# Designs tried in a protein design run: designed miniproteins, single chains. Part 56

Each design is a single chain, and the fold is of that chain. pLDDT is the mean over its residues in the fold that is shown.

## One batch from the design tools (miniprotein)

Design m2046
Fold by ESMFold2-Fast:
Structure m2046 (fold): chain A 86 residues (1-86)
Amino acid sequence: MKVIVTLKNANVGSRIHAVGVGVSTVLEGGTAKVEVKGDTLTVTGEGAGERAIEDAKGVAKGAEASGGTATITEEGDTLTVTATGG
């Protein structure tokens, strides 16, 4: 599965959690890219397994728990998480 996590105006903890999605993807035999542009962090994982998918959903929950907002979209084999940290 492909996982895309985009964080905007996120706290440091949420950013570390998002990078962890990339790490989980690599450990499951996939590949990951991390991009930082201003206030936006994007992590793209290809070949994501169960752990990376759960970590990505955890990023969304963490952002909401911090007073931010999150949207999770699943289309075909791609999971997209867009979140703003508190």
Scores: mean pLDDT 83

Design m2047
Fold by ESMFold2-Fast:
Structure m2047 (fold): chain A 73 residues (1-73)
Amino acid sequence: MEEEEQKLLDEIREKAETLGRHALDYLRDPSARPAYQRAARELTELMKKASPQAQVEGQDLVLEVEERVAAAR
């Protein structure tokens, strides 16, 4: 239903933001690696639950985080 899809997309957005935060920490401090890996895993698991339409929007959010991390390197 649309409520479930909205919740899933909101969770994907929240996890993408968390991943970006941990990615910046990891770039500065290798000891932040476990937190970064955990966030990446959780985001991947959420993406597997998404419908094809929700996956497109979720993938766009993930790409935004990846671009931000790449720009920080």
Scores: mean pLDDT 72

Design m2048
Fold by ESMFold2-Fast:
Structure m2048 (fold): chain A 75 residues (1-75)
Amino acid sequence: MAKEYLEKAIEAAKKGDVNKAISYAWQALREVKKEHPEAKEVIELLEKAIRAFANGDIDKAIEYMKKALEVLDKL
């Protein structure tokens, strides 16, 4: 479930749907904390992505989400 939300967040961000991207990123973060609480790197990357969105830095947010997806895919 976490991976699916993260993929949806990245797609929404690329389409300019920032509100949907933020919503999906929060869902991904909640699922990662539930399913993989030990995955500190993924959690930190998702928190950084959400902060980047809050700062209006959409490109950085997408980069952090892509890195989180890559790390999560190895779990």
Scores: mean pLDDT 83

Design m2049
Fold by ESMFold2-Fast:
Structure m2049 (fold): chain A 96 residues (1-96)
Amino acid sequence: MKRLEEILKKVPPEKRAQLEETIAFYRRAVDIAEAKRDEMLKRVKEIFKESKNYDEFLQKLKEWMDEQLKKASSVEEKFGIALAVEDALGELFREQ
């Protein structure tokens, strides 16, 4: 968040509130992603272990993600879920 503070310093005071409102949306998505991190990592690892190859893994991952996104009640929650899955994939592939 230090980069946002540096950007806000260059923005006229009367426009800072509008920019902060936009960034608050993304902050909420990040908070949701952090809250779901361990759950999403566990499920992604399970799907990978159950899959015989990368094509099967990607198909099962897509089907599971589509289900999670359909259950999401807000755009922030959908973004948070997508971010949590991206983090989970990053951790999974670091272990290889």
Scores: mean pLDDT 79

Design m2050
Fold by ESMFold2-Fast:
Structure m2050 (fold): chain A 64 residues (1-64)
Amino acid sequence: SEKLKELEKELEEAEEKLRELREKREEALAAGDKESALEYDIEEGVLEIHISVLKKEIEKLKKE
């Protein structure tokens, strides 16, 4: 299914972005940049919710 492939690609891209955000947060914390660290933490939270939604939609399409 083309829709399944699109969602799987979006999930892969979202998981890659999450890894990058986690790395940037660690770097900001190490540098004492509390403001950037907080921004990355918020973005991580939003992205984790998005990843959860994508995983649920992929599971639905794989069963049908």
Scores: mean pLDDT 86

Design m2051
Fold by ESMFold2-Fast:
Structure m2051 (fold): chain A 61 residues (1-61)
Amino acid sequence: SEVQKLVREFAEKAKTMSEEERKKLLEELVKRLQELGLSPEEVALYRMLFEHEIKELVEEE
């Protein structure tokens, strides 16, 4: 649940960020997920979910 909270916090921050800032935020998210001991597959899944959340925000304006 800490992982899900972290992903949500990062997604919320991304809403007000530029594309370049979002890329840096995604890199920080990946690093923090790895530090929490997630497998490469789990990190990839949460990365995909974060990117999907951003796409929905961009389509919504």
Scores: mean pLDDT 76

Design m2052
Fold by ESMFold2-Fast:
Structure m2052 (fold): chain A 95 residues (1-95)
Amino acid sequence: SLDEALEAVNLLGEGTKALKSGDYDKAIEYFKKALEIDPGNPFAKWGLIEAYEKAGKYEEAAKLYREMADSFEKHGATDLAEYYRKKAEELEKKA
């Protein structure tokens, strides 16, 4: 609905502000809420990955990269899928 779309956009804005201020736990909360409203929102997913990485939550960030890789593989984007799988592996080594 339009109201849900507007709420998701507002949550993305709040998440981005939290990221810029270094409040990574708040950024995670806002981006997770945006994904609950719109699970396919790429901006919310990218914001959540960045927030997890900045917070040192490497295993959580890696899981999202693997979900992206699986999605790209399913749609025939094999090179992108391999790229994001490597990103996940690099983060898992930091965990």
Scores: mean pLDDT 87

Design m2053
Fold by ESMFold2-Fast:
Structure m2053 (fold): chain A 66 residues (1-66)
Amino acid sequence: MKLKVELIGDVAKGIGLVLRLIGRPDVEVEPVGENVYLVTHTGSKESYEKLLEELKSEPHAKVEEL
């Protein structure tokens, strides 16, 4: 599954989110624009659903399912 993640507001807090994503073995992160990242999930469906829930809870990021 692919997600578009756009950092909004406090970019410093958003960078912390991006670093956590890069550290995950089940996720590939690709910068596609200024403060915009393409996130490709390669793990289990359960892992994907938890990731999506966590990302939608981030106040400094907009998340769109692709």
Scores: mean pLDDT 78

Design m2054
Fold by ESMFold2-Fast:
Structure m2054 (fold): chain A 74 residues (1-74)
Amino acid sequence: GPAALSREEVKAALREAAAKYDKDGDGKLTRAELAEMLTDLMRGVVPSDALVDAWLRVGDVDGDGRFDYRKWTA
């Protein structure tokens, strides 16, 4: 398995994974795209709605209901 990651390595991995699902390249993920990214990061384990909501609460920096991975990882 992968080694334990520092906060900066987690941010880098998240930014890379999120960019794969960011269809329009605006630096933000919809709820559906965030769920797909989390599924990829969790090795194919589908995240619960509660887990997706928790990620949106910390990553929705603009209050628009999307995960802003570029601002969150900046």
Scores: mean pLDDT 74

Design m2055
Fold by ESMFold2-Fast:
Structure m2055 (fold): chain A 65 residues (1-65)
Amino acid sequence: SSFEFNLKVLVDSGVISEEEFKTLLKLYKEKKIDEALELLSDILKKKGFSEETIKEILDKLKKDL
């Protein structure tokens, strides 16, 4: 899926870990989309990303849902 592909790009660029990727993908496959996006937002905030950058990343992921 495009959601899985976009999450894998974040792993390959070092933005998220393989374990974070697996957790997010599990939530997505369980149709817990809001929980997956909220968890990703929290992960990115803890890693020091700006609110604007987080919004851009989430908006790109939402287009493929």
Scores: mean pLDDT 82

Design m2056
Fold by ESMFold2-Fast:
Formats: sequence, C-alpha cells, structure tokens
Structure m2056 (fold): chain A 76 residues (1-76)
Amino acid sequence: SEEERRKRLAEAWKEVFDEQIKWLKEYKDKHPDDKEGFDLRIEHLRSLADYVAEKLGEEGQEIKDRLDKELEKIRS
C-alpha cells in the first residue's frame, strides 16, 4: 500500500539522518574551531529535512522534528 511504502521510505530516511547526525558530532569534535563549516552542515541537513517533510507528510515532519531535537543537543 501507499501507506506502507511511505513508512518504509520514512524508515530509510531516519537511518540516513541518524548517520548524518553521527558524522556531524564527529565533525564538531574534530574541528571545534570550524563554526562556519559546522553551521553550513546543519543548514544542509535542515534543507534536506524540509524536503523530506514536504514529500512524506506527517512521517517526514516527525523526522524533521527529531533532527531539530538532536541538533539542539549537539549545540549544547
């Protein structure tokens, strides 16, 4: 079904974002003085999350909300 397809796509995107969040944390640790590069990576992830939210509706919005929460933790 279209609903099952959307859920499978959402699960795949969650895995992509979890990997990107992990790489972002590693980047911050390795390049603590590169605030510009860090901020650019955050902006790119947010843009991708906006795209996913638009395409997957509620499931995509949940992915975006989770990303925003994880980004706040990394900023702290």
Scores: mean pLDDT 83

Design m2057
Fold by ESMFold2-Fast:
Structure m2057 (fold): chain A 85 residues (1-85)
Amino acid sequence: SKKFEAEILFSLARMILAVTNTISDKKLENMSVDELQEELGLLQKGISYLDKAVELDPSLEKEANKLKAELQKRIAKLQKLIASK
């Protein structure tokens, strides 16, 4: 069902954020460009999952927007680190 697919996609996005949050700021600053780009790709995938989840279940919009804001904040930090290396 659309609701079940939306729940899976939302859970995948939450898992991506949870995993990235295990990486300390100190560790993140010491990561290579390749490692940062790989992490950036994963975070961007998380946003895509949330967009698809909202299409399938619009009731998730508010929670998805909160999660997207957190993912976007992390993306901006990674982009700055990549640009500075």
Scores: mean pLDDT 88

Design m2058
Fold by ESMFold2-Fast:
Structure m2058 (fold): chain A 68 residues (1-68)
Amino acid sequence: MSIEEKAKEILKKAKELIDQGKGKEAAELLMNEAGLSPEQADEVGVLIVLGKEEEALKIIIEQLKKNS
């Protein structure tokens, strides 16, 4: 799986959790699967709520690149 495909899958899962009101589970997913810090996971969660999915995706991609 490419970094971009992995990031899109993580974003989709996080968005589904947020849509269910499971913000804590979404943050945990972002930290565990993308390697985000708690602060970065919270920022991505906020971006998803605001509909800024492209900005959220960029953060996830950049972190996955650093962890590879």
Scores: mean pLDDT 83

Design m2059
Fold by ESMFold2-Fast:
Structure m2059 (fold): chain A 68 residues (1-68)
Amino acid sequence: SELEEQIEALERSIELYPNNAELWLALGQKYFELGKLEEAIEYYEQSLKLDPNNKKAQENLEKVKEAL
């Protein structure tokens, strides 16, 4: 599906640019859309390891933890 194609493209981009916090944030958002909350948490945490002050990643991580 379209969402699966977007995830695959993001995963390929992360292979090339593993230190880009925005790519990890985007991947977490796609897994949240799929309802895969545990994977979304892992990717948001990776984004925050790279950019600890990213407010959007912090807010999204809190939202997904509340949904568990």
Scores: mean pLDDT 87

Design m2060
Fold by ESMFold2-Fast:
Structure m2060 (fold): chain A 62 residues (1-62)
Amino acid sequence: DEEEKKKKDAEELIKGFEEHAKEAIEAVKEALKENKKEAEEKVEEIKKGLEERIKKIKEWAK
């Protein structure tokens, strides 16, 4: 079923983006560890971008 395949592909895409976001968050925390407020702001931007991307992937998989 093409719809089932789309949902599976969407899950793999989401997983990949979640993994990349985790790596980016850790890199930001490492780079800005002496300035926690700036680090949190950058982490929030990454999380927001991930949420937007996941939303679009789920919308596409409908």
Scores: mean pLDDT 81

Design m2061
Fold by ESMFold2-Fast:
Structure m2061 (fold): chain A 88 residues (1-88)
Amino acid sequence: MENVEKIYELIDEMEKEGLITPEQAERIRKLIDELVELGVSDETLENILKAIEWAKEMAKKGETQFAVDLLEGILEIQIAVAKLGNER
């Protein structure tokens, strides 16, 4: 899945550039891993990729904490929605 590879590459780049902490990067990777395991759609992965690109731009502007908190919240909501769909 091209979108999944791009997502991991962006997270790795953000960590390497010092835009996010290693602990923040690992939390985001864990959430992405769970979404991949739940088999979310390519459309959902494209939207997540766009959210991470937005978070990277916000981090470059010095708004790292707010961008990471909002991104983690978005990912947690997507996981909850995917789990609910799989249980129904």
Scores: mean pLDDT 81

Design m2062
Fold by ESMFold2-Fast:
Parts: sequence; structure tokens; C-alpha cells
Structure m2062 (fold): chain A 98 residues (1-98)
Amino acid sequence: MEKLEEAIKLLREAAKLGYEAADKIEDKEKQQKAIQLITAAEILIVAAQDPRASLEEKVASLRAAAENLRKAAELLDEESREKILKKIKEAEKLIEEI
């Protein structure tokens, strides 16, 4: 698999875990903020898959997606945060090698 495709897969898995963890947040304001950050990351992941985008644009979109997911993870429970951060770190390593 190309490193870009694997990075996209890892960030999508992180976003899915983020939504599942956000559903468990009892504070509605905190939950909405987490969902907004994860949704922003999903939009950036879609942008990274645009066949018209340059490789540099795709990489920039994935880095921005990772940052939004990292911010969302800070609003989640510790166990979910650790799982999400691990996937983000793996994706960032792949992006660095592109």
C-alpha cells in the first residue's frame, strides 16, 4: 500500500474512534466541540483524496486533519485519547516519509 493511502486509513480510523468516544460525553457543549473538530478532520481527509489535488496539498490536508483529531482527542476520555493519538502518530510517520 502507498504511504499516503495508509495514512488516510489511519486518520479515518482515528475519526471513527473519535465519534464513538464523543457520543459518550455527557457535557453537550464539550460533545459538540469534539464532533465539530472530528467533522473538520473528515472534510480534510476527503480533500486529501481529491485526484485533482497535488501531493503537497494532500499532505497539508492530512497534517491539518491530524491536528484537528489531536484537539478533539483532548476532549475525550483517557483510553480513547491514547488510541486516537497512537493512530495519529503512525499516520504522521507515514506522511513524513512521502
Scores: mean pLDDT 88

Design m2063
Fold by ESMFold2-Fast:
Structure m2063 (fold): chain A 56 residues (1-56)
Amino acid sequence: GAMAAEQAKKERMIAGLEEAAKKYNIPEEEVRRIKELIEQGRLEEAERLAVRLILS
């Protein structure tokens, strides 16, 4: 159902964030902030912040 798909999307975003953090040396404080946005359902803001940090 939609709820299960939403949870799967959040899990995938967190996994991708962890991989990106290791690859691009993203500070732990920023990783925690992005995880909080994902947990709050603010997925677009989380993606935008992650992209900005990777491009920085």
Scores: mean pLDDT 79

Design m2064
Fold by ESMFold2-Fast:
Structure m2064 (fold): chain A 71 residues (1-71)
Amino acid sequence: NKELADQYLLEGLQLLAEGRYEEAIKKFQKAIELDPSNARAWRALGKAYDKLGRHEEAKEAFEKAKQLEES
């Protein structure tokens, strides 16, 4: 369901802007579960992980986003 995935992405982006990184990650994970091809959700997940110092998880999320955008 793209509409529900987009709602989770937007909620996650708001939480990310508020510095609520762990909550943002949960929202981005829900968006990806519903639409795993959404490169924007993968990039946002990477940004949230990077803000928490979880650099390996951030790298993996950014690589997924790049693969989806290059396809």
Scores: mean pLDDT 87

Design m2065
Fold by ESMFold2-Fast:
Structure m2065 (fold): chain A 61 residues (1-61)
Amino acid sequence: MEDSEETALFNEILAEKYRPAVAAARAAGRGLPGYGDTPESQEKAQKELDKLREEAKKRLE
């Protein structure tokens, strides 16, 4: 359940920081809003998401 707990916390942080609209977009498989939907923008968005995941992991620990 570690990954599930980390994912839940990550989702909470993401929703809180970027509002409910981003949580809905993420659920639809989108990246961060403002980066767009191109492969290049998705890479940058993914790096940001990875940073947030690492923060969630550290806070959970």
Scores: mean pLDDT 62

Design m2066
Fold by ESMFold2-Fast:
Structure m2066 (fold): chain A 71 residues (1-71)
Amino acid sequence: MTEEDEELARWIAEQLLENAVRSIADMFAKELAEKIKKGEITREQADALIDRLFTPEEAAYVRKKIDELLK
């Protein structure tokens, strides 16, 4: 495999991972926001779950998305 092929593969992998993580984060934010609205879970329980499943940066994104959905 050439250096160009390795660089391209790395770039594609990074893009796919970023898009997949963002898609999952958006889905989680919607589900958690709906459960909070229904009173099925508390905001504190949602935040604890997010912190367990995501990195600090991803967790911050999910929290912001939930805040937008709850307004």
Scores: mean pLDDT 77

Design m2067
Fold by ESMFold2-Fast:
Structure m2067 (fold): chain A 63 residues (1-63)
Amino acid sequence: SAADIAEKAGKLALEGKGEEAKKLLLESARHDGPTAMSAAQEALKKGGLTKEEAEEVMKEGAR
């Protein structure tokens, strides 16, 4: 599910696997934009994603 993907992405981001986390969040954004956008903002605040990676997910989730 979109929520499961967002949870996995959050864990990957905290482990320093930001690129892998971004790919999972982009996939989540296609199914549940709000959940993916929230997860991307949380990961950005914790330093797991870069600003650019988070913005890419936010843009996709707003489609």
Scores: mean pLDDT 79

Design m2068
Fold by ESMFold2-Fast:
Structure m2068 (fold): chain A 56 residues (1-56)
Amino acid sequence: SRREQLLQLELERGVLDVEAAVADRFEKDPEELEKIRKELEKRRAELDAREAELAA
């Protein structure tokens, strides 16, 4: 259902937040960290698009 999909998106956002925190803490190469941050931002944008599609 739509509600279940929205809850799943919220859980996936939480996972990305944890991945960002882990990268910030353990990735020591600034260039690699920036690449990881851009990839996570892209994945958040994909979740935003899925949420918007469910709202339409």
Scores: mean pLDDT 83

Design m2069
Fold by ESMFold2-Fast:
Structure m2069 (fold): chain A 77 residues (1-77)
Amino acid sequence: MEEEEREKRIEELAERIRRAMREAGFSEETIERVVETFVETSRKALEAGVPFEKVEKIADEFIENVASQPEAPLAEP
């Protein structure tokens, strides 16, 4: 059940990332790409023995980053 449990947690993190990116104004195409990359990277990390706590922290830091740095350029004339 270890693998199934981790997959569920990764999916929950993916949903949080999707929501955060949508709120930040990213396109759905960009969101899907980022989420897929995150899921693949997370699976690889867990297979390499990285604890889930670290994966969760990485997701948290990513969400913080997208909230502070939206995809659209921020420019004032």
Scores: mean pLDDT 73

Design m2070
Fold by ESMFold2-Fast:
Structure m2070 (fold): chain A 104 residues (1-104)
Amino acid sequence: TPRERVLLRLLGRVVELHKSLGIKLGLSLEEISKESLSNQRHILLSLLQHLVSESKTLSKEEQERVLKLVREILDALRSVLSDDDPFVKAVESILKELEKIIEE
């Protein structure tokens, strides 16, 4: 579906950012693509939380790249899901945590 294609594209962007930042990731996009939609949502949240955890070890330029990606992911999800969707709210919470880390 269009929603499934959006989610997989967002997952691909998150995986590529981990690779670009030299952050070790134990899961490939091919493996993620074989998971259920529910599991793909859980994996996206887990990968975003991992980027937040790693953000304190990153340069300011790399932190801004992470922040930009999380904002773009939230915007993309809002375009296909309701703002009241628990998945959208979970990504909003991750973004707020990341913004707090980068501003400190």
Scores: mean pLDDT 84

Design m2071
Fold by ESMFold2-Fast:
Structure m2071 (fold): chain A 89 residues (1-89)
Amino acid sequence: MTAEEAAFLAEKYAALAEELEAQGLLEAAEAARLVSEAFRAAAEGRLDEAAELLRRALELAARLAAREYPEEEVRAAAEAALAAAVAAL
């Protein structure tokens, strides 16, 4: 993954976090925000910080799935971002 690709994904997930927060999905918004922060850290070459943020996002996403959150598109978007970030590390 290039720094430009990581920066683009950081902005994309920051926008998703704002949309989820506006819908009242605060925990899903927090997961998207952590993914955005992870991609920003990766864009800046801080790969250890990016990995830690992704681990926290995965843990939060797993807890949200266990609560039977009805927003499958949020889960799919988070999973796709995490898979892309792991493949780039």
Scores: mean pLDDT 71

Design m2072
Fold by ESMFold2-Fast:
Structure m2072 (fold): chain A 81 residues (1-81)
Amino acid sequence: KELLEKGEELYKKGEEAYKQGKYEEATKLYDKAGEYYEKAGDYKKAGEAYGNAAEAAVKAGDFEKASELSKKAVEMYKKDA
């Protein structure tokens, strides 16, 4: 519960940063949210968070980070099966 609540807080902050065009910050916040969701065993939410982090990384021009985050998202969805 504690990990899931922290993940939700970070995810919402990532959404706010993304809406403001702060893509580098959004990437970091979504990535951190994904880590907390993953630790909580919520692989669907972790996959969504890592996926949104990857999109933010693309908009920030960090294609290496975007590739890494996309791979994490796919891994999370495989665990959610």
Scores: mean pLDDT 86

Design m2073
Fold by ESMFold2-Fast:
Structure m2073 (fold): chain A 81 residues (1-81)
Amino acid sequence: SEEEIKELEEEIKKLEERIEEDEKRIEELEKERAELEANLSKETAPKLVATRIELIGLRYNIELSKKKIEKLKKKLEKLKA
């Protein structure tokens, strides 16, 4: 139905927006990681570890969101057929 199509398109859009936000955050964190690696010390090491963990988490979330988008797009194609 048209309503189900609209709901799926809205869910896909929200997931795509989240991916864009996460990708922007990754770019910021990659710059911060590079600066921390260039100035490695006992004082900066905990922040570098935290930055690397956040980067891993964001990349994982993007992969999960992309898989969900693929599944939703397949449902959308079947509804439009």
Scores: mean pLDDT 89

Design m2074
Fold by ESMFold2-Fast:
Structure m2074 (fold): chain A 61 residues (1-61)
Amino acid sequence: MELSEEERAFIREAVERLQASTDTLEKLKIMVEARKRLEKEFGLTDYEFNLALQRELDELS
């Protein structure tokens, strides 16, 4: 799966916010909002979103 620069930037920003938060509910909220927006704006499925999120987490670790 090839993501656009905008999709990757959005996922990276979401990951950064997740790493900055210590609240489990806030983390869940960030993930739900990111998935919803990527689905609405870019047509990504849950599977594609999870794959992209995992790649960004691996790159930042």
Scores: mean pLDDT 72

Design m2075
Fold by ESMFold2-Fast:
Structure m2075 (fold): chain A 67 residues (1-67)
Amino acid sequence: MEEELEARIREVLERKVAQAGGAALPDSAIDQVKAAAENEGLTLEQVLDLLEHSDVNGAELGRLAKR
């Protein structure tokens, strides 16, 4: 379900932010990820897979979500 995917994505993002020594993940981070996925024509499952296997760090994700 979408809610489960959102929760899983948030967990991965928070883990990456912590590992990178970055700031706390904002509440809007999931909404930003969903918007980016729709713009790229990706499903949330594909986004989760990319986040788990990519070198995307928490600082980049926090920057996208905050600004």
Scores: mean pLDDT 65

Design m2076
Fold by ESMFold2-Fast:
Structure m2076 (fold): chain A 66 residues (1-66)
Amino acid sequence: MLDQDRDLREAVIEQARALLKQFEEYADKYLSEEEKEEWKEQFRKELEELLKRGILSEEEVEELLE
C-alpha cells in the first residue's frame, strides 16, 4: 500500500521535473518574460494542490520550485 503511494509520488515528481525542464528549453526560444511568469505561477499552483492532497511534501514542492 505505502509502496504504491511512494511510486505515485516519485512518478509525479519525475513528471514535474521533466515538464519544468521542457518548459525552460521551450520558454527561452518561444515565450515572452510575461508568459514565462504566468506558466511558473500555474506550475506552482499545481504543486501546491498536490501538497494539499498529500501527494507531495513541502520539501519536495520547495525543491521543484527552486
Scores: mean pLDDT 75

Design m2077
Fold by ESMFold2-Fast:
Order: C-alpha cells, then sequence, then structure tokens
Structure m2077 (fold): chain A 72 residues (1-72)
C-alpha cells in the first residue's frame, strides 16, 4: 500500500532531521519497503525507462512510477 510507504518515509525523514542515526523498523515495515522497491524496479524495467541525465528528470520519472504503482 503506497500510503503506508509514504507514512513510513515521512517518519524516517523526521527522525533524520532530529539527528537519529538509525530507526528500528518492524519486520512488516521492512517487508513492505522491499515489496515496494521490487515492484518499482519491475515496473521501471517493464517500461524501459532510460536513465535520467539530471536530478530534475530523475524526480519526474519517480513521480511517473509512483502514479503507475497506484494504478496497479
Amino acid sequence: DVDRVLALEERLREAAAAGVESIELSDEEKALIRAYLDRMQALYEKLQIPEPESEEEAEELVEEIKAKLREE
């Protein structure tokens, strides 16, 4: 579920801003991240998306992949 991954990402970002060097993730949270990354990678390869030449293009591609993942 994308919303759960986004909530976890926000939590990690807040912890990093507070100077926390490591966060203990539950086995469920670790499995969720792995499943999400595997799904993103599979979709990236399926669409044959070329490697971006700039950070701006990379951000655009990430948003397109997120939109595709929400549809699937």
Scores: mean pLDDT 66

Design m2078
Fold by ESMFold2-Fast:
Structure m2078 (fold): chain A 110 residues (1-110)
Amino acid sequence: SLKEEIEKLKAEIEKAKTEAELEKAVERAKELGKEAIKKGDIESALEAVDLLLEVAEKALEMGYVELARRAAEVALELAKEVLKVAETLEEILRAIGLQLRAIGLLLETE
C-alpha cells in the first residue's frame, strides 16, 4: 500500500542521522510521489511532498545545504505536478502551501 510505504518513510526520516539516509529518503519520497500522481492518489502525493520538505528542513538543520536544496527543488516540482491534478479547494490550497514552503527553503539554501 502506498499509504503504508509513506508512513514507513516518515518514520525513517524522523530517525535519520546521516546524509546518506536523508539522500535515500529524497529518492524514495520522489518515487512514492510520482507513483501517487500516476495512480490519481492526490492525498498520498501531497504527503510525499510534505516528507520531501521534512527531509529538506532536517538536512538544513544538520548542515547538508546542497541536499536540502535538492530535496526542496524535488518538493517544488512534485507540488507543481500535484496542483495540475488537484480537484478540490483543499487539495489546491495544500499544494500551493507546499510550493510556498519549498520556495522558502530554497531561499535559505542560497
Scores: mean pLDDT 90

Design m2079
Fold by ESMFold2-Fast:
Structure m2079 (fold): chain A 76 residues (1-76)
Amino acid sequence: SAKEYLEKGKEALKKGDYETARKYFQEAIKLMEENPEEYSDNEKAEVYTLLAIVYKKLGDYEKYREYYDKAVELAL
C-alpha cells in the first residue's frame, strides 16, 4: 500500500539512504495519484514534501523545486 511505501521511505531517509527513500516515496505518490479518493490532499502534500527534501539531498534542484511546488499547491 502507499502507506507501507511511505513508512519504508521515511526509514530510509532517517538512515541517509536517499536513493532508497526516493524510490519508496515515488511508489507511494504513484499509488496515491492512481487512487485519489483513498488519499487526502494533506497525505499527498506530505509525500511531495518528502520527495522535495530527498531530491535536494541528491542535488537534483529541478526535481526539488517541482515537488516543493506540488506540495504548496495542495496546501492552498
Scores: mean pLDDT 87

Design m2080
Fold by ESMFold2-Fast:
Structure m2080 (fold): chain A 57 residues (1-57)
Amino acid sequence: PLKEAAEALAKYKETEELAKEAIKLVEQGKYKEAAELLGKAASKSEELAKLVNDALL
Protein backbone atom coordinates (compact mmCIF):
# COMPACT_ATOMS: atom_id res chain seq x y z
CA PRO A 1 0.00 0.00 0.00
CA LEU A 2 0.99 3.64 -0.49
CA LYS A 3 1.95 4.74 3.01
CA GLU A 4 2.50 8.27 1.72
CA ALA A 5 -1.13 8.52 0.56
CA ALA A 6 -2.39 7.15 3.88
CA GLU A 7 -0.22 9.63 5.77
CA ALA A 8 -1.53 12.50 3.64
CA LEU A 9 -5.13 11.60 4.49
CA ALA A 10 -4.33 11.39 8.20
CA LYS A 11 -2.57 14.76 8.02
CA TYR A 12 -5.61 16.28 6.34
CA LYS A 13 -7.62 15.44 9.46
CA GLU A 14 -4.93 17.11 11.56
CA THR A 15 -5.28 20.19 9.34
CA GLU A 16 -9.00 20.40 10.13
CA GLU A 17 -8.19 20.23 13.84
CA LEU A 18 -5.79 23.16 13.44
CA ALA A 19 -8.65 25.24 12.01
CA LYS A 20 -10.73 24.52 15.11
CA GLU A 21 -7.83 25.56 17.33
CA ALA A 22 -7.59 28.84 15.41
CA ILE A 23 -11.21 29.57 16.35
CA LYS A 24 -10.32 28.97 20.00
CA LEU A 25 -7.45 31.45 19.69
CA VAL A 26 -9.87 34.08 18.36
CA GLU A 27 -12.03 33.51 21.44
CA GLN A 28 -8.93 34.18 23.55
CA GLY A 29 -8.12 37.39 21.64
CA LYS A 30 -5.02 35.95 19.95
CA TYR A 31 -5.95 37.04 16.44
CA LYS A 32 -2.45 36.96 14.96
CA GLU A 33 -1.84 33.39 16.14
CA ALA A 34 -5.30 32.38 14.91
CA ALA A 35 -4.55 33.82 11.45
CA GLU A 36 -1.22 31.96 11.38
CA LEU A 37 -2.88 28.63 12.16
CA LEU A 38 -5.54 29.20 9.50
CA GLY A 39 -2.86 29.99 6.94
CA LYS A 40 -0.89 26.90 7.95
CA ALA A 41 -3.99 24.70 7.69
CA ALA A 42 -4.80 26.04 4.21
CA SER A 43 -1.22 25.53 2.98
CA LYS A 44 -1.09 21.98 4.35
CA SER A 45 -4.42 21.11 2.74
CA GLU A 46 -3.23 22.36 -0.67
CA GLU A 47 0.10 20.50 -0.43
CA LEU A 48 -1.61 17.28 0.64
CA ALA A 49 -3.99 17.47 -2.33
CA LYS A 50 -1.04 17.84 -4.71
CA LEU A 51 0.83 14.94 -3.09
CA VAL A 52 -2.20 12.66 -3.47
CA ASN A 53 -2.66 13.72 -7.10
CA ASP A 54 1.00 13.00 -7.88
CA ALA A 55 0.76 9.60 -6.18
CA LEU A 56 -2.00 8.60 -8.61
CA LEU A 57 0.46 9.01 -11.47
Scores: mean pLDDT 72

Design m2081
Fold by ESMFold2-Fast:
Structure m2081 (fold): chain A 78 residues (1-78)
Amino acid sequence: MIDAQARLAADGVVEHVKSLVDEGKIEEAVRVARFALRAAGASEEEIEEAEKAVREGDFETLREIMYKAARRKLRESA
């Protein structure tokens, strides 16, 4: 199921990013989120929104952006 695969990918990235933020490694967390989103084919606007979400500790917004990007990429690769 594409939705389950996209959710698993998004959850994995969010947990890693959250761990880095919890350690005070904000710039590394931003780099990880940007890299993952680029790999998923996200737009520059989505990447900028995700960077803001990471800096604000808004992991639900990050999860939504990652999920949408991963879902689109998986659908295109099917």
Scores: mean pLDDT 83

Design m2082
Fold by ESMFold2-Fast:
Formats: structure tokens, sequence, C-alpha cells
Structure m2082 (fold): chain A 85 residues (1-85)
């Protein structure tokens, strides 16, 4: 079950990245992530894990000089952390 929950967290983080890459707003990406997390029954700790994964992707985009995408991903990660509080 832990492996399946981790896979769900990774899938949600990947979907957030894809939505931001496709030009969706941080709020739209956040709303989708939270909806999917709720459907999968993820805990606040697992939502914080998703935020951490999104922040790692933001860092990678920043290293590639893609600052706009990095900033949008950081905003989604901030929203996920706030929702997990």
Amino acid sequence: SGSERLKAAIEIASRVVKLVEEGKSPQEALDEALRYAKEKGLTPEEIRLIAGLVRMEAFAYRLDGKEEIAQKLEEVADGLEKAAS
C-alpha cells in the first residue's frame, strides 16, 4: 500500500508539472492536484511529499534557465503545503 501511495504522489507531482508546462495557471494545477489527492485518500503528510517533489522539479527548471515555469511550480508547491496545514 505504501508503494501504491508513493506512486500516486509521484503521478500527481508529474501532472502538476505537465499542467504548468502546458500553460495552466498555478491555481488550476493546485486545484487538480488537491482533487486527485482527495480521490486517492492521501494524507496531509503525503500532500507535503507532493509539494516537495514539485519543488525539486522547480529547482531543475531553474537550473535550465526556465525561471517562469520554476516560479509557477513553486507557487503550486506553496499552495499544497498550505492545504496540508
Scores: mean pLDDT 89

